# Designs tried in a protein design run: designed miniproteins, single chains. Part 5

Each design is a single chain, and the fold is of that chain. pLDDT is the mean over its residues in the fold that is shown.

## One batch from the design tools (miniprotein)

Design m139
Fold by ESMFold2-Fast:
Structure m139 (fold): chain A 79 residues (1-79)
Amino acid sequence: MIEELIKEVEEAAKKAREAAEAGDEKSLQEAIDRLQKYTYELFLSLPGFSEEQARAAADYVREEMTKEGKKIMEEKKKA
């Protein structure tokens, strides 16, 4: 169900941010992996989206969250 996929995406994004703030690279990677998975499934559930478009969206989210997480961890090291 689409609402469950949205919840999983939101929860994974929240976990990724919390892990980055905690400097927990393993938990950050696990959260990003979940975020990519559920983003792919969410976009596949949307009308008019192809598997290629769903994968592109999932890959984009993974890349952006990885960059953001690294920035948060680097900023925390400077504090």
Scores: mean pLDDT 82

Design m140
Fold by ESMFold2-Fast:
Structure m140 (fold): chain A 77 residues (1-77)
Amino acid sequence: LERGLKLYKEGLEAYKNQDYEKAARLFIEAGDEFEKAGQYELAGNAYIMAANFVKKALGDEELAEQLRKRGLELMKK
């Protein structure tokens, strides 16, 4: 949980600095850590945030959709 929260905070800082590629990576890592901790709502939120930045910064709509679907699926648990 602590690791996920730290990564999530770093992702928010990257977003504030308009470093969307770094923000996307950090939110994916935060989502992974929250999922391992059984924190499905936090994991889902982190993956959805990552999906938005992956689409905007990298133009990778397929990866963005995969991340969004994973996030929504976890939030149903």
Scores: mean pLDDT 82

Design m141
Fold by ESMFold2-Fast:
Parts: C-alpha cells; structure tokens; sequence
Structure m141 (fold): chain A 62 residues (1-62)
C-alpha cells in the first residue's frame, strides 16, 4: 500500500499543479490536451497528471 499512497500523492500534486496553472482539468479529460493557448508548463503538467491518473487507477480503484 506504500506504492499506492505514493501514486495517490503524485496524482494529487499533479492535479494541484494543473489548477495552479489555470488548466481546465475537465477540458483535459474531455479532449486529452490542455485548453487552447495554455502555456508549455500547463501542457507538461497535464501530461504528468494523465500518467499519474493512469498509474493510480491501475494500482487502486476508487
């Protein structure tokens, strides 16, 4: 479960980074990319979020 806790922490941090950069997480969920005109930092944060979400979902369900 230490691995699952680490993945959850990474997912939480990635989500916070997206929100801090003003990225629309809902838009990203629907389109698989950040909102148009988002900064490169927001794009990178979105890729980190997707990877963290996939890893967490594979390791532990809701």
Amino acid sequence: SAETEALRAELEAARAALERLGADVGYFRQHGKPSPEMSPDAHRAALVYVAAEADYRAAAGP
Scores: mean pLDDT 71

Design m142
Fold by ESMFold2-Fast:
Structure m142 (fold): chain A 86 residues (1-86)
Amino acid sequence: KEEEERELGRRYVEEAAWIAEQYGKHDLAQKAREAAKEVKTLDEGIEKAREFYTELGYDEESVDALFERDRKLLPEAEKIREEQLK
């Protein structure tokens, strides 16, 4: 369970990095990817993802909506990506 929560935390930050890349913020995306490697808990990942989304210009309510999306989709998206990219 600890390993699963850590991995989910990392996925939250990796999603923030991917969104930063879509906005052309390559330096921010790289910082987010590095931060994802340091995530040890789900809560830490959520906190770091919130910081990166805030740097992208998202307000608190928008970030909460993104987290609600990620909470439901990231576990399933990971399986879909694994299937498609392998």
Scores: mean pLDDT 74

Design m143
Fold by ESMFold2-Fast:
Structure m143 (fold): chain A 61 residues (1-61)
Amino acid sequence: SAFLEGFRELLALFEADPRVSLEALRIAADWAISQAPEEDRAALRELADEVLARFEARLAA
């Protein structure tokens, strides 16, 4: 879906930007998922969880 593609691109940009905080990324992801069509929410949550886990690992280093 266009929503999934846009969200994936947005998360990739946020993940690449060192100025973005983990909290900001989490809030943005939670909000976007709440706005998504029901059928897309599971895929969006999975994608967000993957990106957040990588972000947390980056901050722990």
Scores: mean pLDDT 76

Design m144
Fold by ESMFold2-Fast:
Structure m144 (fold): chain A 96 residues (1-96)
Amino acid sequence: MERERIRRAVEEIGEIVNEIFKTKKLTDEQLDRLIQAAREIVELATKLGYEDVAREARKLLEHLENIKKNGFKEEDIPDLGVLAHRLEVAVRRAEA
């Protein structure tokens, strides 16, 4: 169940990030969803001992928290993409 929850959260992050790349916009609803998904991954990965997954999810969460505090800029999109990709790679490696 926890592994499936991490997969679904990562999938949701990927879908939202892909939409941001297409629209060049980040809504408050999308930002809150990304923060919630990243927090869930941190919690679940920590409980499962997936240290690399937890670390990459915390990095993404920190970036999202900074966007929430300072406002979204188009310059945030490349970093968001890199962080989301690193998290996806960490999850795939933890499942191998």
Scores: mean pLDDT 86

Design m145
Fold by ESMFold2-Fast:
Structure m145 (fold): chain A 85 residues (1-85)
Amino acid sequence: SPIMREVIAKMHLVAAGTEVILDGRRLIQQGESLDQVMERVRQLLEERRRELLEAYPFVPEEEVERAVQQTLEDTRELALRLKAE
């Protein structure tokens, strides 16, 4: 059903976002600068966005863009908190 397909796509968006956040954490722990971490995260999110739009063309692009933006914000917040430790 359309509703079930949208739910599955949202679950995949959340999973992809979590993986990118964990990659950002690893880079911070390795001593990378915040700018380098955020640039790498943006590149990974652009790759994931393309994969998701290709696999789930029925999900509104607006929703994918919101998920990408939220992941960038969550990653930046996590990176800043880890840098403060």
Scores: mean pLDDT 68

Design m146
Fold by ESMFold2-Fast:
Structure m146 (fold): chain A 62 residues (1-62)
Amino acid sequence: NPVLKELATKTAGQLSKAKDGDEASKILRDSSEELAKKLGISFDEALQLLSEEVGKILNAAA
């Protein structure tokens, strides 16, 4: 899904600049709400999908 991949890439970049877990949680929440709106899915589904894709990107960079 190109929308998911694009937003996950943007979110991973923002997370790499986060100073702590509170800032990271806010970034994930904000991006998940945006994904939910773009795909017409629930926030919980968007959070799951985005977290999985972001995790793959960050693990590949580590």
Scores: mean pLDDT 80

Design m147
Fold by ESMFold2-Fast:
Structure m147 (fold): chain A 87 residues (1-87)
Amino acid sequence: SEMEELVEETIRRLRELAATLDAAERRQVLSLIGFLRYLLRNEKDPVLMAEALEIVVEDIARHLSPEARAAVEEIARELVERLLALA
């Protein structure tokens, strides 16, 4: 599905970002990837997926440096916008 393709592309971008981060920040980004995989299996509504993603991104962002936070928030924002366009 288009939603699955969008989420898998986002996971690839987050993995690339995680590879550039220290161990603690990398764990936060890997947790977000795990949550995105959970959402792909359990949520069919792109609006509800976008809402759940925003909540989790806010949680992990508090554990990231300003630079890592900005990168994660930008990647997540693009996914949220594209998910909402599917609704």
Scores: mean pLDDT 89

Design m148
Fold by ESMFold2-Fast:
Order: C-alpha cells, then sequence, then structure tokens
Structure m148 (fold): chain A 78 residues (1-78)
C-alpha cells in the first residue's frame, strides 16, 4: 500500500497562503449557498481539500470540483 497521504495533505493545508485560504472559503460559501465565508469551518475546508486529493486519480471528479470552484469564483467576481 502507498504511504498514507494524510501527513502530506495536512502539510499542504498548512502551507496555503492566507489569501488562497480566504479565496477558497469564499468559493465554498457560494457552492454551499451560504451568505458569508465566515460560516465555512476549518473542517469544511479540510473536507474539500480531501475530496480534491481523493479525486486526483479520477479526471472526471477533478474536473467537476474545478468547475464548481470556477463557477463560484465567477459569481464572487460579478
Amino acid sequence: APAPDHAKFEETLATLSPAAEAALRQQLAVIKGLPSAAQITDEEVRDFLRELQDAIDDPEKTAALHQKLQAAAAQIAA
């Protein structure tokens, strides 16, 4: 079995810039239909990043998650 990616995942989360984390929280708030990024918990950010990590070997899942983020970013920019 490959080495558990959990430690690398946590390291990646810890190395996110504050701006990147803030942008991700805003995009997640839009995706979830929440009025504010302040309602996004650290666990929800971790869960989303885990979904991205789990989807890395599935191009269709990766594309779907990427499209959701882009659609949310477009709504924030509008």
Scores: mean pLDDT 69

Design m149
Fold by ESMFold2-Fast:
Structure m149 (fold): chain A 92 residues (1-92)
Amino acid sequence: SAEVANLLEALEYTIELARNAKTPREETIVMFRAIALLTEAYLLVRLGKVTPAQLAEIKAAFRRFIETLKSRGDPRWERFAEIIEKQVEEIE
């Protein structure tokens, strides 16, 4: 669906922002984008707009985002990554 394709594209862009974030403002933008996209993923699943295969793709994209955050070596990013990881595993 267009909504799933748009979500995946937005996740890829957010991963790129996470790699390049250097200021507190840029870091905050990454965190809020992740929360917004996670909320959209939950909503799309709840509305029956996501197939099992598409859900696997969404979870895989979030896992790449989580790995990107953990790779920064910052305890704040690590804590945020753990919160997002828990929520991603609960999407059904």
Scores: mean pLDDT 89

Design m150
Fold by ESMFold2-Fast:
Structure m150 (fold): chain A 99 residues (1-99)
Amino acid sequence: SAIEQQVLEELKAALPNIKPIKPLTEEEKERIQELFEKANFSKEFKKELLDIVNSLPPEKQYAALTYAIHKYFELTNTFDKLSEEDQKLLEERLKEGGL
């Protein structure tokens, strides 16, 4: 997918700028996982994304994952269709991560 390729390119460019974020609650992790599944990424994209995320220090992993999810919803023009709580969760984590 051209969108998936663009997300990976922009994530890779952003990696040097990612700052550590606070540990997520289990509820926040579940919400991010649901958003990840809602994006309906290909198996190949999921593998490459998770390989990148898992190569990062633990405190940066959710910032990177949040960046990829948020960028996908921006590029598909569907971010505004998410719940206000999910929009705030993604934006807050990106702000903490310096993204």
Scores: mean pLDDT 88

Design m151
Fold by ESMFold2-Fast:
Structure m151 (fold): chain A 76 residues (1-76)
Amino acid sequence: MLEELVAKGEEQVAALEAHLSTLPSASPEEVEELRRLALEYVRAAALALVTGDEAEAARARALAAELRARVEAVLA
């Protein structure tokens, strides 16, 4: 279950990375940082869903907020 959730999330992150890599203003470093952050979010969210761990749920929420802010900055 956890493994399947992580795999699905990693697939979505790969799609996002491919999209961001087509943007002429996005540096490879920025794309890689966004990819890492998204993967951390996926892992924390999957752990929270499978284990019911409130600390992982809180971490996932924080990572989601940071990821959103960074994506908005790159697209600005």
Scores: mean pLDDT 74

Design m152
Fold by ESMFold2-Fast:
Structure m152 (fold): chain A 101 residues (1-101)
Amino acid sequence: EVEQARAVVAALRALPEAAPFYLPPDPSLYPNLTDIVPDPVSLEDIEAAIASGEIRSLAELRAALERMYQGALTLLPEGSGGRELAERLYARALALLDAVP
């Protein structure tokens, strides 16, 4: 499962819609980020968690991706390009997780 989790994250990272979510949001653009999203999660954080053994299953990966997506929904306005990218990325994440045998 760890190798499958790593493969899913690698596939997500390769998508164009993943670029805004790979690194944590810029604090200069979002000075109140931690007040809005107390525990912001990026794809880089998820990759690190898989490497450290904190994420060891597809279920744990799904939970981490859900946290990242909920943070994006809280931070990004409805109808914005960033919101659309977040929705597309999460839909792709669910499809990749469902495709794992």
Scores: mean pLDDT 73

Design m153
Fold by ESMFold2-Fast:
Formats: sequence, structure tokens, C-alpha cells
Structure m153 (fold): chain A 104 residues (1-104)
Amino acid sequence: EEENRKKAIEYGERAREYLGKGLDYLDQGNYQRAAEQARRAAEYALLGAKYSPTVSVSTMLFEAARLAREAADYARQGNGQRARDQLEKARELVEEAIEELKRL
């Protein structure tokens, strides 16, 4: 209910924060730290999905978590461009999920 919605928003905001940090570290060429931030973003996106009151929002956050994990793997491989592409897609999904949660 309302408590779950608030938790989903909180975890979504945390996921967005870590996705932003991951992108910042990619810009610095620090792929190891980018991967760490991407994995944290995935953890928070999964928590957001768990507390999401709708299937639509849960699906967006699960997909964002998958993309963030793929970004971490690409960053660890030194593939900064693919890591960036996945993090940007994950951020868009997290932002859309937060917007939907706030409209409930």
C-alpha cells in the first residue's frame, strides 16, 4: 500500500543516484568504480521492484537492474561505451518508474 509505494520511491531514488555515480566514473575512465556503482544501482532497483505496488513499475525496475548488471560486466571488461549505453537505459527506466510511483 502507501508504505510500500514510499519504499519503492526511496529505493528507486537510490538506484538513480548510483546510476549517476556509475556514469560519472565512466567519464573519468574509472571502470572499476563504475562497475561497483552499477552493481549497487541494480541492488536498489531490485528492492524498488520488491516494494512496487504495480506490475508495470516492478517490470521497469527489474529491467533496470538487469541493464545495470550488464553495464557492470561491460565496465569490468573495459567496454566503456556499452557500459554507458546500458547505464543510460537503466536510468531512463528508473526515472520512468519513479514518475509512475509518484502518480499513484
Scores: mean pLDDT 90

Design m154
Fold by ESMFold2-Fast:
Structure m154 (fold): chain A 81 residues (1-81)
Amino acid sequence: GRTLVRKVTDTFTIKDEDGTELKVTVEVTHYRSDDGKETVEVKVTVTKPDGSVSTSTRTGPATPEAIGQAAVQAVNEALDS
């Protein structure tokens, strides 16, 4: 099994290259496995003005560097969708 250590959700608005406003929600979930391994799941949801929704998920080790990299990659992947 795994234990939920922390869940952080942040929502912000960005503009794409065409000046279109996009609502971005980033959800970072930190888990600890029964064997003591810590992992994070970064889920990004991008909502466009037309109501369409794109979602991207990245998983990695629970280090600050890996969390930051996963968040950037998930945002970029969701924006490309």
Scores: mean pLDDT 76

Design m155
Fold by ESMFold2-Fast:
Structure m155 (fold): chain A 68 residues (1-68)
Amino acid sequence: GAKEGGERAARAAYEAALRRARELGWRILSQEAEAVDDTTGVGVVRTDEGVIVARADLAKNEIEVEVL
């Protein structure tokens, strides 16, 4: 698969995690995102209130967001 697939998945996860932080009104302290494979990516946003983790699976067209 094209490495662009993993980059798109990582971007989708990142955007989902950031959107959740903004919806909660939490202050973002750090953020990271990475491609796991050609269809899967993970985004992690650390805030002053907690950690938000999002996983995007483009093969299943799924994005899951967890607030820790």
Scores: mean pLDDT 81

Design m156
Fold by ESMFold2-Fast:
Parts: C-alpha cells; structure tokens; sequence
Structure m156 (fold): chain A 65 residues (1-65)
C-alpha cells in the first residue's frame, strides 16, 4: 500500500527500494546498485551504502510485518 511505501521511505529507503521491499526484491535491488558502483570504481562507498541500505531494510521489514 502507499502507507507501507511512505513508512519504508521514513526508515531511509528510497521509493524504488520501498516498492522492491513489497515485492520481496529489495535485497536484489540493493545488490544491483552495489555491483554497479563497484564497476565504476567506488568499492568502499558501495560497501558502506549497501550495509546502510540493508540495515534500513531490516528495520522496515520488522515494522511492516
């Protein structure tokens, strides 16, 4: 629902990540972003951003279920 997307966004997820969470695809989307950033030479930044996104995803899953 739109309320679930709004809640996930408030927990630090992007709209695309929030929509992917509702489809069970959020971890796949985060990994795709990580792989793209690593390919561009931003490995350390990609790792930190993926860890932060996965932490936000875990919190969102706890509150939406």
Amino acid sequence: SDEDIELAKSLGLSRSQAEALLEGKAEELIKQGYDEAVALGFEDLAKREAERALKSLEEAKKLLE
Scores: mean pLDDT 79

Design m157
Fold by ESMFold2-Fast:
Parts: C-alpha cells; sequence; structure tokens
Structure m157 (fold): chain A 87 residues (1-87)
C-alpha cells in the first residue's frame, strides 16, 4: 500500500497549500482546514494511520471547497466523507 500512502501524502500537501490560501480570505475556515491537512499528513506517515489520514484530508479539502461558491456542494460531500472515516 505504498502507492496509497504516497498519494495521500501528496494530496495532504496540496490541500495544505489550498488551506493556506483560504487563511488569507477566511481565517477561521482556513485555520480549521490547515489543522485537518496537518493531521492528515501526520497520520499518512504510517500504514495503520491511512484511514484516519483519509478522514482528515477529506475534511480539509471539503472545508476549502466550501469557501468557493461553485464548489460548495462538493465541499459538503468531502466533509461528510471525512467525518465518516473519523468515526
Amino acid sequence: MEQRRQELIELANEVRKLAEEVLKTDPEIGKEALKHADLGLEYAQTEEGLRIAEGHISRALGLVYRTDPELAPVGGVYIAAGDAELM
């Protein structure tokens, strides 16, 4: 599952960059998204953490998407998916 781990690390880094941009326009949402992106990157460092990493990354991506009116509906889906993975 090295490919899945690498894909999650790459996605977490991209979402982290997006969250930092959101911090400039919406500090509260950006801070929350950045927190989840950082947790996703942390958990993606191990095979046993991949499910938790997926949950945090999905939530971070969903929070970022919610700040874009065109992507807000997709953002809701990613937040729900992230919450389900973290249950």
Scores: mean pLDDT 77

Design m158
Fold by ESMFold2-Fast:
Structure m158 (fold): chain A 82 residues (1-82)
Amino acid sequence: TVAEEAKKALELARSSDVSSVDETLKAIGRTSELLGQLTGDSVGFQGFYDYTSQQVKQNPDKAPSYLLSAAEILAKYAADYA
């Protein structure tokens, strides 16, 4: 379920450091894709993922912070579909 994917992304983000950024970003991407399908707002959730991915790539030293913020936002949306 999207709630389980969001929970996984949040757990990865909470334990994230510079070595786990790619795995956490993939989980955020998967959660965003599922939320886009469930809400009908695929453009909005894809835009959110693209923005998060861009911030991570431009500021790798702050990547764990960006990933945690993104995962927390997605977890809030996913709670409505649990």
Scores: mean pLDDT 80

Design m159
Fold by ESMFold2-Fast:
Structure m159 (fold): chain A 83 residues (1-83)
Amino acid sequence: SGQQILDQIRSIHRSIDRSGRGGRLDGDRSIVLGRRRVDDHLDRGRSFSTPDNGRQMTDGLNSLFDQRIDQSRQQQRRDRLQL
């Protein structure tokens, strides 16, 4: 169900924000998707020790999550319209 996926994404996001160093956990979940790796953005954050660079990384992650959430919402709207 979409609610479980959203809950899981939220939980991961909260863990990152709370720990301040949660990027290490996400970096460990590296996935090679074609030629681009999602972990490339995550690894970049780990390479930077300054909070300023961490902010840029968080912004990129938020953009990716927003895109996926938007797609899920569009799917939910279509499902609800069918119901």
Scores: mean pLDDT 51

Design m160
Fold by ESMFold2-Fast:
Structure m160 (fold): chain A 74 residues (1-74)
Amino acid sequence: SAEMELNLEIIERARKALEELAEKHKLSQEVKDEILKKVEELRRRVIEENLSVEETEALALQVWMEANDLIKAQ
């Protein structure tokens, strides 16, 4: 569906932004793996649970905020 395609695009944009953020801040492999696990879980939920665009955007924002909190904690 068009909504699923849009949701997957939202996740891919978030993944790339998080990858760049991790490289910029030289995050440890452990922290990178934790962030990637959150992104892959969101992707799984979009595909399996048929999430709305609003739900996908909210969860992607939550992952982004959690990643920034991990950076501040270092």
Scores: mean pLDDT 84

Design m161
Fold by ESMFold2-Fast:
Structure m161 (fold): chain A 77 residues (1-77)
Amino acid sequence: LSPAVVEDVHAAVGAALAALSEEERAAIQEAADAGDLEALKAALERLVALAQERASPEARAVLERLLAEQLAELDAM
């Protein structure tokens, strides 16, 4: 990955995380504590969608790949 794409991905993810409400973050934490994989997958998909809206086309491709990798890891649990 080029350094510029990595920086763009980090900025987009950081902005998406900052855009989450306290209630949304609490719900994600509760899902994680309960082992609710479906809720965690849904939260991850929403977070990546928010990040992609702000990202360059190149960063969007990276975000799509990272989402696929994380969903596969959750499916393996």
Scores: mean pLDDT 75

Design m162
Fold by ESMFold2-Fast:
Structure m162 (fold): chain A 108 residues (1-108)
Amino acid sequence: SLLQSELETIQIGNSNPVIPKSSSPNEKHAQSIVLAAQGARYLAEGDTEKARELAQQALEIDPKSPIAKEVLRVIDNPEDEISVSMVRMFLSVREIAERNGYKVINPW
């Protein structure tokens, strides 16, 4: 839509997230958010190996990534409800992205 062209947008999908076309000094931070969100999606699909790999990559870029830390916490503590952790991770992605001037589209 025409109104969405006024805002930078992050689209988070199963395998192909879109990073906004921003010259922001936080390009690496945006990449970390996207990687952590992909990790969360793989975790929800039961692929803990890919989830761990993506979360670790996100942490290499941003060691304080709350989403990447949450993905690893859920993997290490499988007794927790994955769906609850996934919702928390998505809300963290949205908050961080919006803080950096990006609009996050819900992929579900």
Scores: mean pLDDT 63

Design m163
Fold by ESMFold2-Fast:
Structure m163 (fold): chain A 69 residues (1-69)
Amino acid sequence: MTEEEIEKALRNAALAILQAEESGQADRDTVKRVAARHLAEKYGIPVEEAQRRLDEEYERLKAEGVRLP
């Protein structure tokens, strides 16, 4: 799989975390842990790396003020 596919998946997961927080359906940390584990399994990267990269993407999107669809 390409790095571009992983980056897109991380961005989509980070956006889902933001949506979950805004809707009040789930705690940020819980959704982040579940998403990171799923990404690690799907792309064959360490869960710790997936967690770190997902957190970085989440903070980036939050700082950019990305509009939710």
Scores: mean pLDDT 75

Design m164
Fold by ESMFold2-Fast:
Structure m164 (fold): chain A 64 residues (1-64)
Amino acid sequence: DPLVAKRLLLEFIEKNKDKSDEELAQLAVETARGLGVPDLGEEVAKIIKENGREKAIEFLKKWK
């Protein structure tokens, strides 16, 4: 379920607030792959690296 995967990915980002953006982006890709939404994970990782964590959270909240 993509909406469940989205919520789990949001929780993952919030739990890992102490990680660097680079580490968080890498872990987000791995986590999303395990949830069956690799494309979402790649997009989130790109946003984290280019625009920061807050913009990635905003993107996820508006996703679908």
Scores: mean pLDDT 80

Design m165
Fold by ESMFold2-Fast:
Structure m165 (fold): chain A 77 residues (1-77)
Amino acid sequence: AAAYRAAVAALRAQARADFVEGVKKSLPTEEEKKRWEELAKYPPRFIYEAQRNPELKKHLETAQQAFEDGLAALDAA
């Protein structure tokens, strides 16, 4: 139980990192990438922005899919 919770937390952290990097790669300027990095230090804010922006939402969905795949792998183990 405790090990499973720790593994889920690690998967969630990885999904967050993948989301942040995916968005950075899609941003057209270095200035916007830096602003995104600053925003990403405040998790509630970047999730909120992602829900409002269709471009950001697709990166969030990709990260969520990776998280779900990781959960399925944990369930199989």
Scores: mean pLDDT 69

Design m166
Fold by ESMFold2-Fast:
Structure m166 (fold): chain A 72 residues (1-72)
Amino acid sequence: MENLEEAIRVMERDLEELEARYGDAVAEAVAAVREELEKAREALRKGDIAAAEEHLRKAVAIARETLPRVVP
């Protein structure tokens, strides 16, 4: 559980940095990733570890497909 909570926190920090750097250009993609992170947090609050892991996987997949290359 702690490792999932940490993964969510790290990803949220990365999204904050992307928004600070790219602004509106990444807003839609960041919003989609945040939606999955919120679902993961809600699943953790309910004790549903499997659902939390699934939503975290979806957040990572969306980020890989939609966010611009951060390291050129």
Scores: mean pLDDT 77

Design m167
Fold by ESMFold2-Fast:
Structure m167 (fold): chain A 82 residues (1-82)
Amino acid sequence: SSEKHREFLKKLIELAEKLLEEGRSIPDDRWPDVVREIQRGVTAEELIERYKDLPPMTPEQEQRLKEWISSMKYDLELIDKT
């Protein structure tokens, strides 16, 4: 449903913004598990704690994360208009 998709996007945005604030990256191979956990209701704080020992974010990862956040915020705005 659009309601569940909206809530999911909000949680992804929250996680992505916290990752950016903490200077942390999640490896690409772990994102399917992260997505599943978000869908199951795990909080951004719990996910950050789980991945706290991972390598720091590169400048390229930071830029991609900022672009992804902007894209997700745009998608979230569109869900309410369509």
Scores: mean pLDDT 79

Design m168
Fold by ESMFold2-Fast:
Structure m168 (fold): chain A 89 residues (1-89)
Amino acid sequence: GTFVRVMGLISGQLISTAYLFMDLVSDDEEMRKLAEEMIEHARKALEAAKKGDDKTALEHFDKAGDYWDKILESEAGKKAMKLSEERAK
């Protein structure tokens, strides 16, 4: 259904962004830990959505968003964001 497709797209974007940020600030252990947690929760959100467990999917999606906020607040995350903006041009 539409919900699973939307969750697949959003989860895919979060996972891709996490790997990009880890690549842009390689050797940053805090970034790696935050990115791995975001990837894990994004994957669990999609798995729950595929099973029709929308409540669990949204709970894991919310946690993935919390880790994204932590990444954006970190110095490594701010650096990765600037580098990703340069690459988009």
Scores: mean pLDDT 84

Design m169
Fold by ESMFold2-Fast:
Structure m169 (fold): chain A 77 residues (1-77)
Amino acid sequence: ARAALEARRAEAERLAEELEAVGDADPAKRRALEIEAAELLLAAARAALPSLSPEEQARAAAQIARLEAHIAALRAA
């Protein structure tokens, strides 16, 4: 559990560094990295669902829907 959380933090930090490094120089690469970051958050939210209370599951479902809409918008651009 802790090792998996640390691995996800390392991946998020890598994506953040790549986004900062790309800046505005390559809009296509920036968009791809933003999609990858959103998909990482989506995967984390989905993985957490089975261990959440019903009230927390409702909030997580809203977060998942928001992330799915964001990814769809980025892919449409």
Scores: mean pLDDT 76

Design m170
Fold by ESMFold2-Fast:
Structure m170 (fold): chain A 95 residues (1-95)
Amino acid sequence: MLTEEEMEKLVKEALSKLSSISDKLRLIGGELNFRLFLKTGNPEYAYHAGEDFFSVGDYEGAIKMYELALSKEPDNEKTKENLEKAKKELEKQKE
């Protein structure tokens, strides 16, 4: 269950791995988009949060956000494509 507390944990973990101020600001934008999704239920905010997490290399966060967007719009092809892309990038990080 993805809650505000889970999102705060994801953001804090990702922030500890980032050294760039611009990447940290992008990640904060992702947290804001997630909070807007929680308030409005609009899947576009979850989708944009996923893009923000993906852009800073947090593929686990991106996957969670795209899955939330798909829970509201399961037939959204753009979100499905970005989810698969995030899963492939996460697999590349495995050893």
Scores: mean pLDDT 79

Design m171
Fold by ESMFold2-Fast:
Structure m171 (fold): chain A 69 residues (1-69)
Amino acid sequence: MDKDAANRGADGAAAGAAAGDPETGRRQSELAKEKSPDEEYAERAGEWGRKGALAAGHEEAARATVEGA
């Protein structure tokens, strides 16, 4: 795996999630399913994956909340 590709993916996910891009949420859902072959977990992981993508888009807000309350 290339670090450049991973960084672009993370940057794209953060930017897409910030804009509310459903493509980013769907992509994270697919990755979550691959990591969890269990159907029960895959279904729930899909929802969590979408939430994770949105959270990544709000990286600045999350960071400010954690470090600067």
Scores: mean pLDDT 50

Design m172
Fold by ESMFold2-Fast:
Formats: sequence, structure tokens, C-alpha cells
Structure m172 (fold): chain A 87 residues (1-87)
Amino acid sequence: SSELEKKYEEVKKKADAAIATLDANSAGPLADRYAALRDAVLATMKQLEEDLKDKKNAQKSIDEAEYQIDGQMVLANRAEQEYLEQQ
């Protein structure tokens, strides 16, 4: 459905924004942690693309990918807050 297609595009844009945010910190003291989170976001999107080809429940696969991307960004925000509190 067009609604499902819109949700997929929304999650893809969310992933792109997450990667851009993590890449902006590539030269900082959290660079290695942010690189790992970036790789996790990329792996999530790759898995979603594979799931959409092979699995019948596209809605569930999209929702699970969004949940994982949101989780990676929560970890990124926590890492930044912990770093700032230790300065």
C-alpha cells in the first residue's frame, strides 16, 4: 500500500539522518563509538532490504528496523551526555 511505502521511505530518511549525525562526530573523542553505531544503522537497513524481499510481513520488518535505528541514536545521545558530564 502507499501508506506502507511512505513508512519505508520515512525509516530510510531516518537512517540517513542518523548516519549524517554520527558521521559529524567522526574526528572526535567518541569517533570509534559513533563508527560502531553507524555500522549498526547500516546493518539494520541492509537487513530490512533483505527482509522486504523474502518475508511477507513488511510492516513488522519496517517497524523493527525503526526501533533498532531509534535505539542506536539513544545510545549515541547517552555516549555524548556521559562524555560531557566527565569534562
Scores: mean pLDDT 82

Design m173
Fold by ESMFold2-Fast:
Structure m173 (fold): chain A 97 residues (1-97)
Amino acid sequence: RKEEMYKALEEFGERILEAKELLRNGAPIREVIDEIKKAAAIVQDQLNKEKDPSLQGTVQLVAHGALNQLKAEADRVVDSPDAETINKFIDKERKAL
């Protein structure tokens, strides 16, 4: 159970790290959004499989924290309209988790 949670959070973390790298390198926003979608899908799959409310809470806290850090990175490195688009998408995915 914990092993499955840690593996999902590791895979999620790798997708978030790739999204941050794409942002820093000035990649198209679509590529950043696609990595965020992959990250959110990993977390959602884990939440659907997890039956322990305490472990579900841990997954949600880690995911929300990482997505909030990604929003801060987008605001720092991307111009305002593109940062707003990314932030709106992150908020939608975070609300679904």
Scores: mean pLDDT 81

